# Designed miniproteins, single chains, continued (3), part 53

Each design is a single chain, and the fold is of that chain. pLDDT is the mean over its residues in the fold that is shown.

## One batch from the design tools (miniprotein)

Design m9821
Fold by ESMFold2-Fast:
Structure m9821 (fold): chain A 95 residues (1-95)
Amino acid sequence: SMEKKKLIEEGRRAAEEHRRLVESHGAGKDLLEPSELILEGVELLEQKKYEEALEKFKKAKELIEEALSRQKSPMLERLLKLAEKGIKIVEKLIK
């Protein structure tokens, strides 16, 4: 679906951006693990491994919410929206 394609594209882009930020500036350690979990989730979603994809998105959401409780971050807020979108899409596919 178009929603699924957008999620996959946005998740991959976010993970790539956050990896570059950590590699180039040593910043955003709190972004790296959640963005990698979202990337794993979208890759599992493309493989139609829905239950595994759901677990990855839920773990990402948990880590993002914990990080946001310590410090406000627009990048973490964007990742939270991606994780929530992933959960919603996968839950519809599982029923």
Scores: mean pLDDT 80

Design m9822
Fold by ESMFold2-Fast:
Structure m9822 (fold): chain A 56 residues (1-56)
Amino acid sequence: MSDVANRVVDYLVKVEGYSREDAEKLVQQAMAGGPGATITFKNGKTTTLAALLAAL
């Protein structure tokens, strides 16, 4: 996984309370969909990979 993807995984684990396995799967799905791909959090909130990267 790229350093950028690892930073997003770390954010999801530390801030959003995901397990590392679930965070890695979510990031892999978002990467496959491109920068506009939608990520859905446990609480039903949605964002994009690009928005998460901009926030980090």
Scores: mean pLDDT 73

Design m9823
Fold by ESMFold2-Fast:
Structure m9823 (fold): chain A 57 residues (1-57)
Amino acid sequence: SEVEEKIVEEARKLGLSEEDIQRLLDAYRQLKAAHPDMTDEEIYRALLTALRALAER
């Protein structure tokens, strides 16, 4: 998936471990399943915002 690849790239840039990257992908897939009204890009942006806030704050 293009969006899943973008998630992995951004997580690696932020220095996440392989385990945390796998958790993030699982969370993405769970959020997508729980919120079928949201687009993949909306879920991706929400996850990226949370990751960057955690890494930079």
Scores: mean pLDDT 76

Design m9824
Fold by ESMFold2-Fast:
Order: structure tokens, then sequence, then C-alpha cells
Structure m9824 (fold): chain A 58 residues (1-58)
């Protein structure tokens, strides 16, 4: 239903926000090279969350 999709969307945005918060925290003590690696990991985590959302709404 539309309501179920909206609830899943809200959950997905919260999960995405948590990934960004983790990335910011890790950046505080990271070198430039470590920041690049952290960003790649955050991108992979975000893609997994997005794929999970699409699987649930498709």
Amino acid sequence: SKEEILKLTKQTFREMADIVDQEIAQFQTASPAQRAEIAKQAEAQGQAVHDKFLQQVA
C-alpha cells in the first residue's frame, strides 16, 4: 500500500542518515587516503540500503 511504501521510505532515509553520521565521525580522525576509503565504504552501504528498499517495493 501507499502507507507501507511511505513507512519504508522513512526507514530507508533514517538508515541513510545513520551511514552519513558514521562517515562524518570517521572523517574527524582520518587522513585524506583514509577518507577516500571511508567514502567508498559509505557508498557501498548506501547502495545496499537502496537495493533493499527497491526489493521491498518492486
Scores: mean pLDDT 85

Design m9825
Fold by ESMFold2-Fast:
Parts: structure tokens; sequence; C-alpha cells
Structure m9825 (fold): chain A 60 residues (1-60)
């Protein structure tokens, strides 16, 4: 569904901005630790989207 793909791109941009702000606040010392923090945040966002029935917009 093209509309869903466009919404996914819009959400990705908004999420990128939020993640960037959170990353600045955390200020991790290793790339691996930073990557794990981003992964945890993405999983939390996925869980929230699934809870609200927006899983398809966030997953892919």
Amino acid sequence: NPEEEEKRKKVAKLVSDVINEIHKERNENTPEATAEAFKELQERIDAIAKKYGLEDLVRS
C-alpha cells in the first residue's frame, strides 16, 4: 500500500529526530553500547505501535 509506505517514511524521519535527541542525552562511550540503545528504543516503539494497531507502519 503506497500510502502506508509514505507514512512509514514520514514516521522514520520523526523517529530519527527523536532518537538523535535521546542519543545526545545518553552520550554513550562505545559504538556497540550506542547501537544497543537504539535497538532497545526501536523495540519499544515497535511494541507501542503494535499495542495501538500501527505495527505495519513501524515494522517495515
Scores: mean pLDDT 63

Design m9826
Fold by ESMFold2-Fast:
Structure m9826 (fold): chain A 90 residues (1-90)
Amino acid sequence: MKKEKIDEILKKSTLSEEEKQQVRAYVYSLLDLDLDEPVPVKPISELSKEAKNAIARILRELGEDEKLEQFKKYLESIDYPVDEEAVNAK
């Protein structure tokens, strides 16, 4: 299931627990998935570069190509380029 894959990717991430929670909430929102509990979400502009890259990586791993391209365009519009090497690291 998509939720399980997102949680697995985040568990292996080097992000802080706070940033993992923010990334999870944002990705769930992008994919129209329900959160089990309400999470206070920060604006994307307040997230670290690592957190932004983690969102892109999760979308890539899930095969959500359209959502990934929309997210990349959004980041470009706010002058936060995605690190393609970090997103595509295996």
Scores: mean pLDDT 72

Design m9827
Fold by ESMFold2-Fast:
Structure m9827 (fold): chain A 66 residues (1-66)
Amino acid sequence: NAAIEEALKHYFAGVSALKAGNYKEAADHFKRAADLVREAATTPSQRQAADFLENKAKEAEKLYEK
């Protein structure tokens, strides 16, 4: 699924940005990954993955608002 592949690319970009201290960029990437997974989600496990990514975005947002 192309949407899931794009979401994975955003997830890894977010992790890389987070490690570099680019918290806003990390939050934006995690949010985009979450949106892509949620749009493609058809199972409870896929919806949980979207929730996980949304939580990662919120965590990164808290880091750059600090």
Scores: mean pLDDT 81

Design m9828
Fold by ESMFold2-Fast:
Structure m9828 (fold): chain A 84 residues (1-84)
Amino acid sequence: MKEEIVKIAKDYLDSFVKAGKITKEQAEELVKVFEEFIKNNPDLSVQEIYDILEKVFSKLYDDIVAGKLTVEKFKKAIEEALKE
């Protein structure tokens, strides 16, 4: 279900909060951005949303590890993954 993908995103982002790479507030904002993306793309299958999420985190991995992840970078990565 799409809710399980949101949970995967939350769990992954929470790991970076625990590592001190992003704040709890940033993680909550990123989850809201992802939930809004899902709502705005109702025709996407669970598998397509999962594939987009994997592409997004792959594109952003270096920024996350460096503590440079922003909401704007996350939104851009979603838009770029959707176009692929």
Scores: mean pLDDT 81

Design m9829
Fold by ESMFold2-Fast:
Structure m9829 (fold): chain A 89 residues (1-89)
Amino acid sequence: GVLRVRVEVVAGEVARAEVRIEGELSEANLKAAEAAIRAALLVALGLASREEAEAFVAEVKERLGADVEVRVEVRVEGDVLRIEAEARE
């Protein structure tokens, strides 16, 4: 299955939120995808290093036995925060 997430926040308010699931994803893969999205957001906000985020996501995947491939892009420009994520199993 495939999970797609798109969120846009403008001046602290959610302007757009879209979550799509095509097919089925295991609970382990969904939790690993959530961890990857949270980690990428923390890095974009300057609250975590890229190394810490990558290590955290790898540990979560190993602990859960997750095999999902996750791509997350977080963009911050002024008062606009955009999150685009895709998780595939």
Scores: mean pLDDT 85

Design m9830
Fold by ESMFold2-Fast:
Structure m9830 (fold): chain A 98 residues (1-98)
Amino acid sequence: SKAEEEAYEMGKNFNKKALETYIAKGDIEGAVEAITGVGEGMALIRRAVGEPEEAVLRMRIANLRGALEALENDPTIPKEVIDAVRERLARLEAELAA
């Protein structure tokens, strides 16, 4: 749970400058990568040190939940970016439920 709490807070503090750069270019995929990159990098490290996949998945979900909260509270973020992050979160939640 502490790792999930840390991942959530990191998600809320995604690289906004990188996000704004990709949005300005119309690059929705790059925008999503700017939001998810830190969480996915942490996931690679945790897998490398032998953490269970369920624990890694819960951390990735917490990270995206934090990011989504910050995105939904920012009216400058395009709907397409928010929808893409929601879709990715839904996929991870479905994997955890399986």
Scores: mean pLDDT 85

Design m9831
Fold by ESMFold2-Fast:
Structure m9831 (fold): chain A 100 residues (1-100)
Amino acid sequence: SSEEVQKLLDEMEKELTKYESKLLTELMRRAGLKSLEETLAAMQAAGYPEVGREYRERVEEIKKKAPEMSKEELREELKRAFEEYKRQMEEVVERALAAL
């Protein structure tokens, strides 16, 4: 149902928010004396906007297929998309920090 889809999406948005908050905290710790602006510029150059776009596109494609999926299939597809986002973000962070 649309309500069950929305509930799963809301849960994933909460997980994303928590992940991004933890990631920013860790990134600033590892960046040391570099400013937030320099660190974010390095993230942008390392592919952060592209990874974010790909994640949003994957979620939108899952949403389009959601009416044809079971709740369990939907949860698994969303989880897989989020795990791939985290994997790509780890690569972006390492590239950004190497460039600083």
Scores: mean pLDDT 85

Design m9832
Fold by ESMFold2-Fast:
Structure m9832 (fold): chain A 100 residues (1-100)
Amino acid sequence: MVNLMTEEQMEEVDKKLLEAFEEHLRRLLEEGKISEEEAERLLKLFKEKLEENRELILKGAPKEEQILAGLLLNTGVVDVELGEMSEEEARERAKEMVKK
C-alpha cells in the first residue's frame, strides 16, 4: 500500500503549485511573451490539470506517477500551449526528471 498524502498536505501542495504558476505567468506577461487573455486561459487549464493530479493522488497512484503528473503540470502546460514543445516531448522531459 502506497503512502497517501493527507488532504491538508495536498491543499498546501496545490496552493504552492498555483502560486508558482501565477508568478510564472506574471513574468511571461511582463516579458511580452503572452497576452493577458492567454495568461487567463493558461491559468484555467492549469487549475483543471491540478484537479486531475489530485484525483490521481486520491486513487492511490504510484509515487512515480504522482511526481510525473506534477512535473508535467509545472513544466509542460505552458510550453505545450505556447507551441514551444510537443506534448510527447514534455512527457519525456518529465520522465527524465523523475529518473534523477
Scores: mean pLDDT 66

Design m9833
Fold by ESMFold2-Fast:
Structure m9833 (fold): chain A 85 residues (1-85)
Amino acid sequence: SAAPSREEVKERLAEEVIEAARDEKKTQEILDEIQKHLGDSDPQAVQSWLEVLRLALERAPPEVKPRLQQLIDAVQASLAAQQAQ
């Protein structure tokens, strides 16, 4: 196919996030990158990352789930802080 669907992109990113979450240092790098992206394009970028992280959490092995939950919590906290204006 000439163009990947939004769903296909999310699935690819979710697999990438699961792999990164096996490495504590890479998890921290992703957290830092999410915080940077929230500054550039807040509402849709945050929602897209949250969707990817939730998909990753559903598919992840038990040992990776705590780090993925940490990422989800961080994204949700950032979103809540931005809504406080």
Scores: mean pLDDT 72

Design m9834
Fold by ESMFold2-Fast:
Structure m9834 (fold): chain A 75 residues (1-75)
Amino acid sequence: SMQNRQQRIQAGYEAAKQKIDDMVKNGSSVKELVDSLRSLREDPKKAIEMAKEGIKKSKKAAPEFKKVIEEIRKS
């Protein structure tokens, strides 16, 4: 159902947000976060917003997040 899909998207959004915080705090894998954002293709707008948040929080990871934004925009 649409409601179940929205709930899954929201859970993915929360998980990605936590991974961004972990990346900033503990140096966690940027690859895992990028892969998580790619899986949020069901809501491209939210995925782009999360990638923009990642750019703001990690200067070093910004190129990877910019690439994800371009990939989402092309689909």
Scores: mean pLDDT 69

Design m9835
Fold by ESMFold2-Fast:
Structure m9835 (fold): chain A 65 residues (1-65)
Amino acid sequence: SELEKQFEEKKKELKEAIENNASEKDVMKIAQEMVDIAEQMPEPKRLAALSELTKLVMEYYEKKK
């Protein structure tokens, strides 16, 4: 539950960074921090968290094209 809260806080931070047109470097730094949190989660939550993060990163790059 603590790791899930940390992941949700970082997800909010990532969404805010994208909305505020932060640099790719800053966005990817937050994404990496989310990977580090997700890797500490037990399955199946780890896979679910990584899948959700992948979707957010893909949506970010779609907007950049």
Scores: mean pLDDT 82

Design m9836
Fold by ESMFold2-Fast:
Structure m9836 (fold): chain A 99 residues (1-99)
Amino acid sequence: MEVKPGDKVLILVLREEDVPEANRLAAEYRAKGAKVIVITPEELADKLTEADEVIAVEEGLARIAGLLYETDIAVFVGTGGKSFEELARKYGVKEVEVL
């Protein structure tokens, strides 16, 4: 995946062990002039655990739909599921990478 200056990149991390890798990718993309937002499992959990409800990962991603809508490139780290790629494309993301 080629990142260009001014690209809006969203990196969603689903495993705590993959946070260091996501941070390295974020630093690389920022060095190329991209605007990068990283969402860690802790940040996602904090927004989901405000209610006494069991929330599915797809429902969690719906809470960040506004960020996906403004995203040029979405990178999903620590997931092998195509569902995240399909969801990002549904919200109009131009390029999707699943690592």
Scores: mean pLDDT 66

Design m9837
Fold by ESMFold2-Fast:
Structure m9837 (fold): chain A 97 residues (1-97)
Amino acid sequence: VLTEEQTKEVLEKIEEIVTEKVREYGKKKGWSEDEIKIAISQVLYALEKVLLTESIENLEEAFRKLLEELGFSKEFVDYLVENIVPIVIETAKEVAE
């Protein structure tokens, strides 16, 4: 579990890569610019919630569950877990030391 300050630092470091990866997925799936912007905001919200409430060891499972609760498809959730979660975990470990 990270502090609010540590969570903010992690989010600031990963925001660009999260934005890029969500845009790449959305463009391939034919999402509108508004749908992409909403998805980016919801993904960043989910990461903030998980970083504040869960251990790093539980981060992937909790993030996956929260994205499913937000109504995202399994395909998109799997994409985010594969492409974003490893970077988030690495960044969180660096910030938490």
Scores: mean pLDDT 84

Design m9838
Fold by ESMFold2-Fast:
Structure m9838 (fold): chain A 100 residues (1-100)
Amino acid sequence: GKELAEKALELAREGLEDIEEGRELLKEGKDVLRGTGLVLRGIGDAIEAALLAIKAAEELKDEKAAEEVKKLAEEALKAKTALETARLALEAAELALKYA
């Protein structure tokens, strides 16, 4: 539980940072390849974080917390934007760690 939640939180934080940096580079018209690469890497990390948060939720004793973590992680996986995916994955990981 706790180790999975800690890894999910690390990946979710890194993913959000990369997406935000990549979006800023793309907005400024600077280094489009680097900006795109950061967004794609961040999406991958956020997806992995959401999947790890779901696994961590399966080990939680608080059924309401487990359900909310799974809901947030599933919404992250369904999200249409990189930023929304990363934010929801971060919320899922933080909640999973709080109850781990």
Scores: mean pLDDT 89

Design m9839
Fold by ESMFold2-Fast:
Structure m9839 (fold): chain A 109 residues (1-109)
Amino acid sequence: KPEDVFEFVGELIREGKSVREIAEIIKEKFPNLSRTELALLAAFVVLVTGAPLREVARAFGLSVASVSRTRRLLLEALEGKLSVEELAERLDLSPYTVERLLRLLKELM
């Protein structure tokens, strides 16, 4: 489930893994993630670690623009400018998955 991957990445961050190590572990353990799911994970890593957006995008093999757009959506939701339901529709995720993701972000930031 998508929420399980975010919790796993949260554990890697708590263990002090670098952005590069996190990206390599995710590619190895979850090789079937879509580009949209990878952009979500990359945006999550940017928000939790504060690592440069360009560095995270490069590590995950994504464009800076895709990670930046996803990061903006997550920030707008955290600020209460987007509802859980609106974010879920935009990301093609369940509202439950989005609620768990936002809760985890608040705990780790």
Scores: mean pLDDT 83

Design m9840
Fold by ESMFold2-Fast:
Parts: structure tokens; C-alpha cells; sequence
Structure m9840 (fold): chain A 69 residues (1-69)
């Protein structure tokens, strides 16, 4: 049905966004590992960026769970 197709499209869009945000977190963590001598301020900024991305992931996972319910 049209409703099933729209639901599948929305779910796919969320799954793609989740993959991108998780990849972004991995890239930041890799950068932190390669740059152990970065300033505390730079490290705090990257940690804040990871926290913001984790919140976006949590919000999207909640939306995905509501679609699957």
C-alpha cells in the first residue's frame, strides 16, 4: 500500500541519518586518538560535538522505534 511505502521511505531516511551520525562520531574519536596533544579547549569542543551527535542519534532511534510500533 501507499502507507506501507511511505513508512518504508521514512524508516530508510532515519537509518541513513543514523549511519551518517555514527560515522561522524567515529571520525571525531579517530581524530582525538591521532591528536593526543591537542589543547583541553579543543578536546572539550570535540566532546561537546560528540554529545550533540549522540543526542541526535537518541532522538532518531526513538522516532524509528515509534515507526516500528
Amino acid sequence: SVEELERKRRKLGIEVALELYKAMIQNIEDYKRRNPNMTPEQRAQLDAEIAALQQQIADLEKELAEIDS
Scores: mean pLDDT 89

Design m9841
Fold by ESMFold2-Fast:
Structure m9841 (fold): chain A 93 residues (1-93)
Amino acid sequence: SEEKKREAKKELEEAKKEAKELRREAVIESASLTVEALGETVKARVEGTPEEARKKGGEVMEEAGRKAEEIEKKAEKEAEELLKKAEEKEKKL
């Protein structure tokens, strides 16, 4: 029983580390999408008319924001599921 409790505690610590890495990777990926979208809006302003650049920039930024939100929500759900499974395993011992 003491060995199982130590093993469950180690699994919970590993799950916390994995959850943190999942959240960190999602933040980096969402930030990269935002930077790419900003680059596209700058390019549109240099190459197009001010009106076309404003419309295209708005659409690109809105799509990037939506994708970033989906990435972060998915990572948060995966992180929460990992933590819940590890916590439930520890509580059953």
Scores: mean pLDDT 83

Design m9842
Fold by ESMFold2-Fast:
Structure m9842 (fold): chain A 82 residues (1-82)
Amino acid sequence: SEEELARAERDLAELEEAAAELAALKADPDADPTRLAAAALTVAGNALTLALLAEKTGDPEIKALAERASAIAASVGIDVPV
């Protein structure tokens, strides 16, 4: 549905932002561990939500967004168990 696709696009955008923050925090020796953990949880949570939404809907567009989310998560060291 249009609402599910819009949700998937928002979840991916949030994941992309969190992944960029996580990459920056991992490169910073003075990074706050709480901020690092929060960014990692945001990446993992949005990747999992997108994977579940793709399975539920069977929508090829949402599946493509979920695959992109999984690849971005993996690039920052986050493996999502599904």
Scores: mean pLDDT 86

Design m9843
Fold by ESMFold2-Fast:
Order: sequence, then structure tokens, then C-alpha cells
Structure m9843 (fold): chain A 73 residues (1-73)
Amino acid sequence: DKEKTKKTIKYLDEAAKKADAGDMEGAKKTLEKGIKDVPGSKELQQLLRAIEEGTDPSSVSTAARSSADHLRS
């Protein structure tokens, strides 16, 4: 659904902003909220897993922005 896609983009953008600020705990919490709001979002689940596996903030931010841009296309 387009509405679920829009919500997914919102959470990806918020997570990217948190990661850009070095707030990885905030990025993780944003993605956890997103997964609760949009269950089954592969993009949110993959990004949360990347954070849990210790991916650096710059890479997390880049991945979040790339996923959001792809969903907008």
C-alpha cells in the first residue's frame, strides 16, 4: 500500500538524521517504532539488523537514504 510506503520513507529519513548526528541508539529506536507501525517492512528490518551488527553511522545513514530514495522512485 502507498500509505505504508510513505510511513516507511518517514522512518528511514528519521533514522538517517539520527545516524548523521551519531545518535545510533535514537536511530535504532526510530526503526523499532517503524517496524511496529509498518510490520513486514523489509527496508526497516534490514537497517535495524545493520545497526545491531555494528554498522557505522555513516553507512547506516547512507543505506537509509538510498532505501528511502528507491521507495520514492
Scores: mean pLDDT 84

Design m9844
Fold by ESMFold2-Fast:
Structure m9844 (fold): chain A 69 residues (1-69)
Amino acid sequence: SMIFQQTVARFRLIALSSEVYLIERGSLSEEEKQQAIEDAEYLERELGHLFSKEEKEKWEEIYKRLLEL
């Protein structure tokens, strides 16, 4: 169902947010930062169409933060 798919997308976005938080605190390597960027791009490509407006804005915020590292 659409609700279930949106729930999956939301949890994946939360996981990505947690990864970015750890990177910003210096807990992950440079290679892991690059992988997180790729993971963010993959999430948008596969599940981006399921994002609410707020979730899309959250993804864009996270992606911008990753690119600034």
Scores: mean pLDDT 81

Design m9845
Fold by ESMFold2-Fast:
Structure m9845 (fold): chain A 100 residues (1-100)
Amino acid sequence: MAIEEARRGAEAGRRGAEAAREAKTVEEAVGGALAAVGGGTEAWLAAKRAKTEEEKRAAIQGARDTARAAEKAAKEAKTELGKKSAEAGAKGARANAEAA
């Protein structure tokens, strides 16, 4: 996978985690958490398919950054359901970062 694909996945994941944290509704929080997990997955897949060491390092770093953002969002979520959903997203993103 190209470095840009890994970077975009990580950026989308971070934005999803931030959206979950700032969410005013349960639907927004769940959507943000799912985006964080999805971004982490994309970065992890890019790491597995990377042909160069640089691509692999970028993808792994992207997955780790996404996991940290998701964990922060889970701690700062405003509703109980939003917090649980963000926590699930953070666990998924973290697992992807550890697998990378």
Scores: mean pLDDT 65

Design m9846
Fold by ESMFold2-Fast:
Structure m9846 (fold): chain A 88 residues (1-88)
Amino acid sequence: MLYEVTITLDRALPSGVAATAALLGAEPQIEKLGGRIKRVSAEGNTVKIIVESEADAKEVADAVEAGARPQLEKLGARIVSVTAKEIK
């Protein structure tokens, strides 16, 4: 299945910095689920990640949050919410 995962931050970060931090953190956690990250983008306080996985939306969101949180916190940003929506 394909999921669009939306991370909302408490502050805006430069798009390339936010996308790279989220990817570095989330990718190992998604790979542990047997999934793969297909795309990452960031704009303002929002990071969007396209994930391909057979896991459910909750497992995908939890994995992205667990991985991305430490990397984004190093940049001074806090995660407000993480949501995963199936797009298939």
Scores: mean pLDDT 87

Design m9847
Fold by ESMFold2-Fast:
Formats: sequence, structure tokens, C-alpha cells
Structure m9847 (fold): chain A 64 residues (1-64)
Amino acid sequence: SMEEEIARLVAEVKAAIERIRTLRQQDLSDPAVQAELDRAITELNAAAKRLLDMGVDVAEALKP
């Protein structure tokens, strides 16, 4: 359902934000860390765009 897809995408956005936060605390001069950070940012942007395309206010959806 659309509600299930929205819930999944919101969870993906939250997971990506947490992953980015964790990776930014690591050695950013490490190419492997930088590659994982770039991937997480790409995943965040893709999930957020999908939510926006579905008419979801991403900022509102991320509130506790």
C-alpha cells in the first residue's frame, strides 16, 4: 500500500541520516569512508525525492 511505502521510505531517510552522522565522525580522509558517505547521501536524496513526489512533507514526516 502507499502507507506502507511511505513508512518504508521514512525509515530509509531516518536510517540514512543516522548513517551519515556516524560516518562523519570517522576519518573522512579514508576513501572507503568517503565512498560510504557519498552512497548514504545519494540514498537519502533518492528516498526524500520519492516522498516529495508522493506529496509527503519530508520535514513533517521526520518529526517525532
Scores: mean pLDDT 83

Design m9848
Fold by ESMFold2-Fast:
Structure m9848 (fold): chain A 105 residues (1-105)
Amino acid sequence: MSKSERLGLAIGATLRGIGGAIHAELTGDAERALRDAEYALEVGRELLEKYGDAELARLAYKGALIAAKTAKEVARKQGDEELLRRAEELIREAEENLRRAEALI
């Protein structure tokens, strides 16, 4: 994968995370925000593990955190215990991965 392609993936994942958060706040669709967060987390992992690109992985992980934190808030307001649990686990994973990526910068 080229450097330009990796940058495109990182920007795309970050924007998807932000978009998922905005959509969840407007519509109450916490499930979509979680899906967007999971996608951004996967992109970050690939950028870090396959390409050693800690800087771009950090951007993707920040996108994942934005979406997951918004999903948690929406799920809490809806009383959806299962979505809340999924969001909390995804926040934990994203924070752990973000810390690892930042340690490499």
Scores: mean pLDDT 88

Design m9849
Fold by ESMFold2-Fast:
Structure m9849 (fold): chain A 100 residues (1-100)
Amino acid sequence: LEEVREDAVIALTLNIIQLAIGKRDAERRGDSKAAELYQKAIDELNAAIDAVRAGDVEAVRQHAENLEKLSEEAKKLGYEEGAKLIQHSADTLRAAAERL
């Protein structure tokens, strides 16, 4: 039971690290739009980790939906790699919600 939450938190933390790398690279290129979008995804994942720790399935699903919308926004802006990473994060949250 505790292992389910720990596994989810580890997976989400790894996703945050990948998004932080993407944000840093965007900032180095002067791409403020990509950097802002990655920061929004990081903020959403941090809130989602708190929801996972609390066992709040509804909140976890809401954060997944918010990340899916951010992934769509990234695609519209041409940030295909960022969109895939954000979508993977949403999929991780949906899987965690099913096991909570």
Scores: mean pLDDT 85

Design m9850
Fold by ESMFold2-Fast:
Structure m9850 (fold): chain A 80 residues (1-80)
Amino acid sequence: MKEEEIEKLKKKIAELGEEFEKELSLPNPDKEKLKELVKEIAELYKKMLELLEDKLGKENVKKMLEGLDKLTEEEIKAIE
């Protein structure tokens, strides 16, 4: 069911977010690991938005996906 899939995605996003924060707290953060975590979180968020298309509408989801891509690119550039 879509709700179960969304809940699993939210849990995974939260877990990856915690890993990201832990890596940032280290004296010498691994920039490659941080970039991969950002990319993985973004991909999970995209999957969640696609599952919410029926509720949010296709046009709204498309705009949200475009916004997420821009934010992801900006975050990766900030880590580099």
Scores: mean pLDDT 82

Design m9851
Fold by ESMFold2-Fast:
Structure m9851 (fold): chain A 78 residues (1-78)
Amino acid sequence: MKEEVERLKERIREMILAGDPNAVAFGLLAFGISLAEKDYDSAIELARAGMEAARQAGNEDAYKVFEDALKRAEELKA
């Protein structure tokens, strides 16, 4: 599980830094699967990875999407 999450984080980062138009959709799909499994720790890690990659890429729209995702996962974990 942690190994799979780490691979997903790397893939999300690669796609965002490459400017892949599917990067946000892929990241949100991985995030949504973690939420459906009630694995909020993995969902938080995926959202944080997306935010950091978006920040590095200068993609403000992607950053906001993953920031909103992070807030949702943190609220559900609390």
Scores: mean pLDDT 85

Design m9852
Fold by ESMFold2-Fast:
Structure m9852 (fold): chain A 73 residues (1-73)
Amino acid sequence: SADEEIKKELEEALKEAEEALKKGDTKSAQRYIEQVENIVKFIETVKATEELKKAAEEARKRAEELRQQIEKL
């Protein structure tokens, strides 16, 4: 389903952001964080399932944590 594909894209973008940050690639990490934030905003504008809404909330929190880690560098 479209919701499953969006959830997978969201999870993959988060994983790529975390891996980029671990490698010290702050620029790539920021781009992936922005991708997560854009997907979350899209989910908020469409008729989404409760499962997808929960995934978006979790992703938003993790993206915020990653952004804070970058700011502490």
Scores: mean pLDDT 83

Design m9853
Fold by ESMFold2-Fast:
Structure m9853 (fold): chain A 81 residues (1-81)
Amino acid sequence: MSIEEILQQLTARFGALVAAGASIAEITEAAVAFLKTVPKEHVQTVADAAKTLISREAAQRGEPAAGAEAKKRIDATAAEI
């Protein structure tokens, strides 16, 4: 699967969770689960994209602390892969 297809899947899943009213914590855990299915060579790129999407959404909701926690969780997961 190409990096473009992987990023499209990430964006689609993110959009669906936002539309469903998922919490930043729920969106973060979904992103963590998704990262574990990504080829190792793309993990850092996908982690960076997920951090950007979740951080923007958290800021939009007035939850910058939740966004910061999400970034730490995603970085920790990417480092383990």
Scores: mean pLDDT 86

Design m9854
Fold by ESMFold2-Fast:
Structure m9854 (fold): chain A 87 residues (1-87)
Amino acid sequence: MKEYEEEIRKVAKEGAEKARELLSDPDAGERVAASMEAAAQMTLDDLSNAESARDTLIALGERYPEAREVLEETGRKILELARKAES
């Protein structure tokens, strides 16, 4: 469990940094980054939340298309790690 916890946090932090770089508006960048870290925390609090966390990040990609790919990739990786942690 601890190995996947660190990896989930790392994936979210890397995604958040990429989102900040891709978004020209600093306010939007911070909002998206915070949502990505919140999605990771939600998954760490309860692994069954991983699908909802992924869906939240995909929905954010509709509002922030510059970061869509990073949001989708981060959500997918969090879900994969959560599923592996349950196994």
Scores: mean pLDDT 83

Design m9855
Fold by ESMFold2-Fast:
Structure m9855 (fold): chain A 70 residues (1-70)
Amino acid sequence: SKADLVALALQYKASGDEAFAKGDYEAAVSAYERAIDAYQQAGLAPSEYLDTENNLGVASLKLALDKVLP
């Protein structure tokens, strides 16, 4: 159901938040992407998951910097 997909998205978001807090940006990016996929499957408008999109953006930038910086 839509509610089940939203619940799944929230679980992935929580996993992403935990990974981000630990500095595991690769794991955070993966978790946030899965959360966004679940929100999109649930039919949510982008405005309803902007915080997750923002967190994905920040995690992606940190991951990119980690790949460039030795």
Scores: mean pLDDT 85

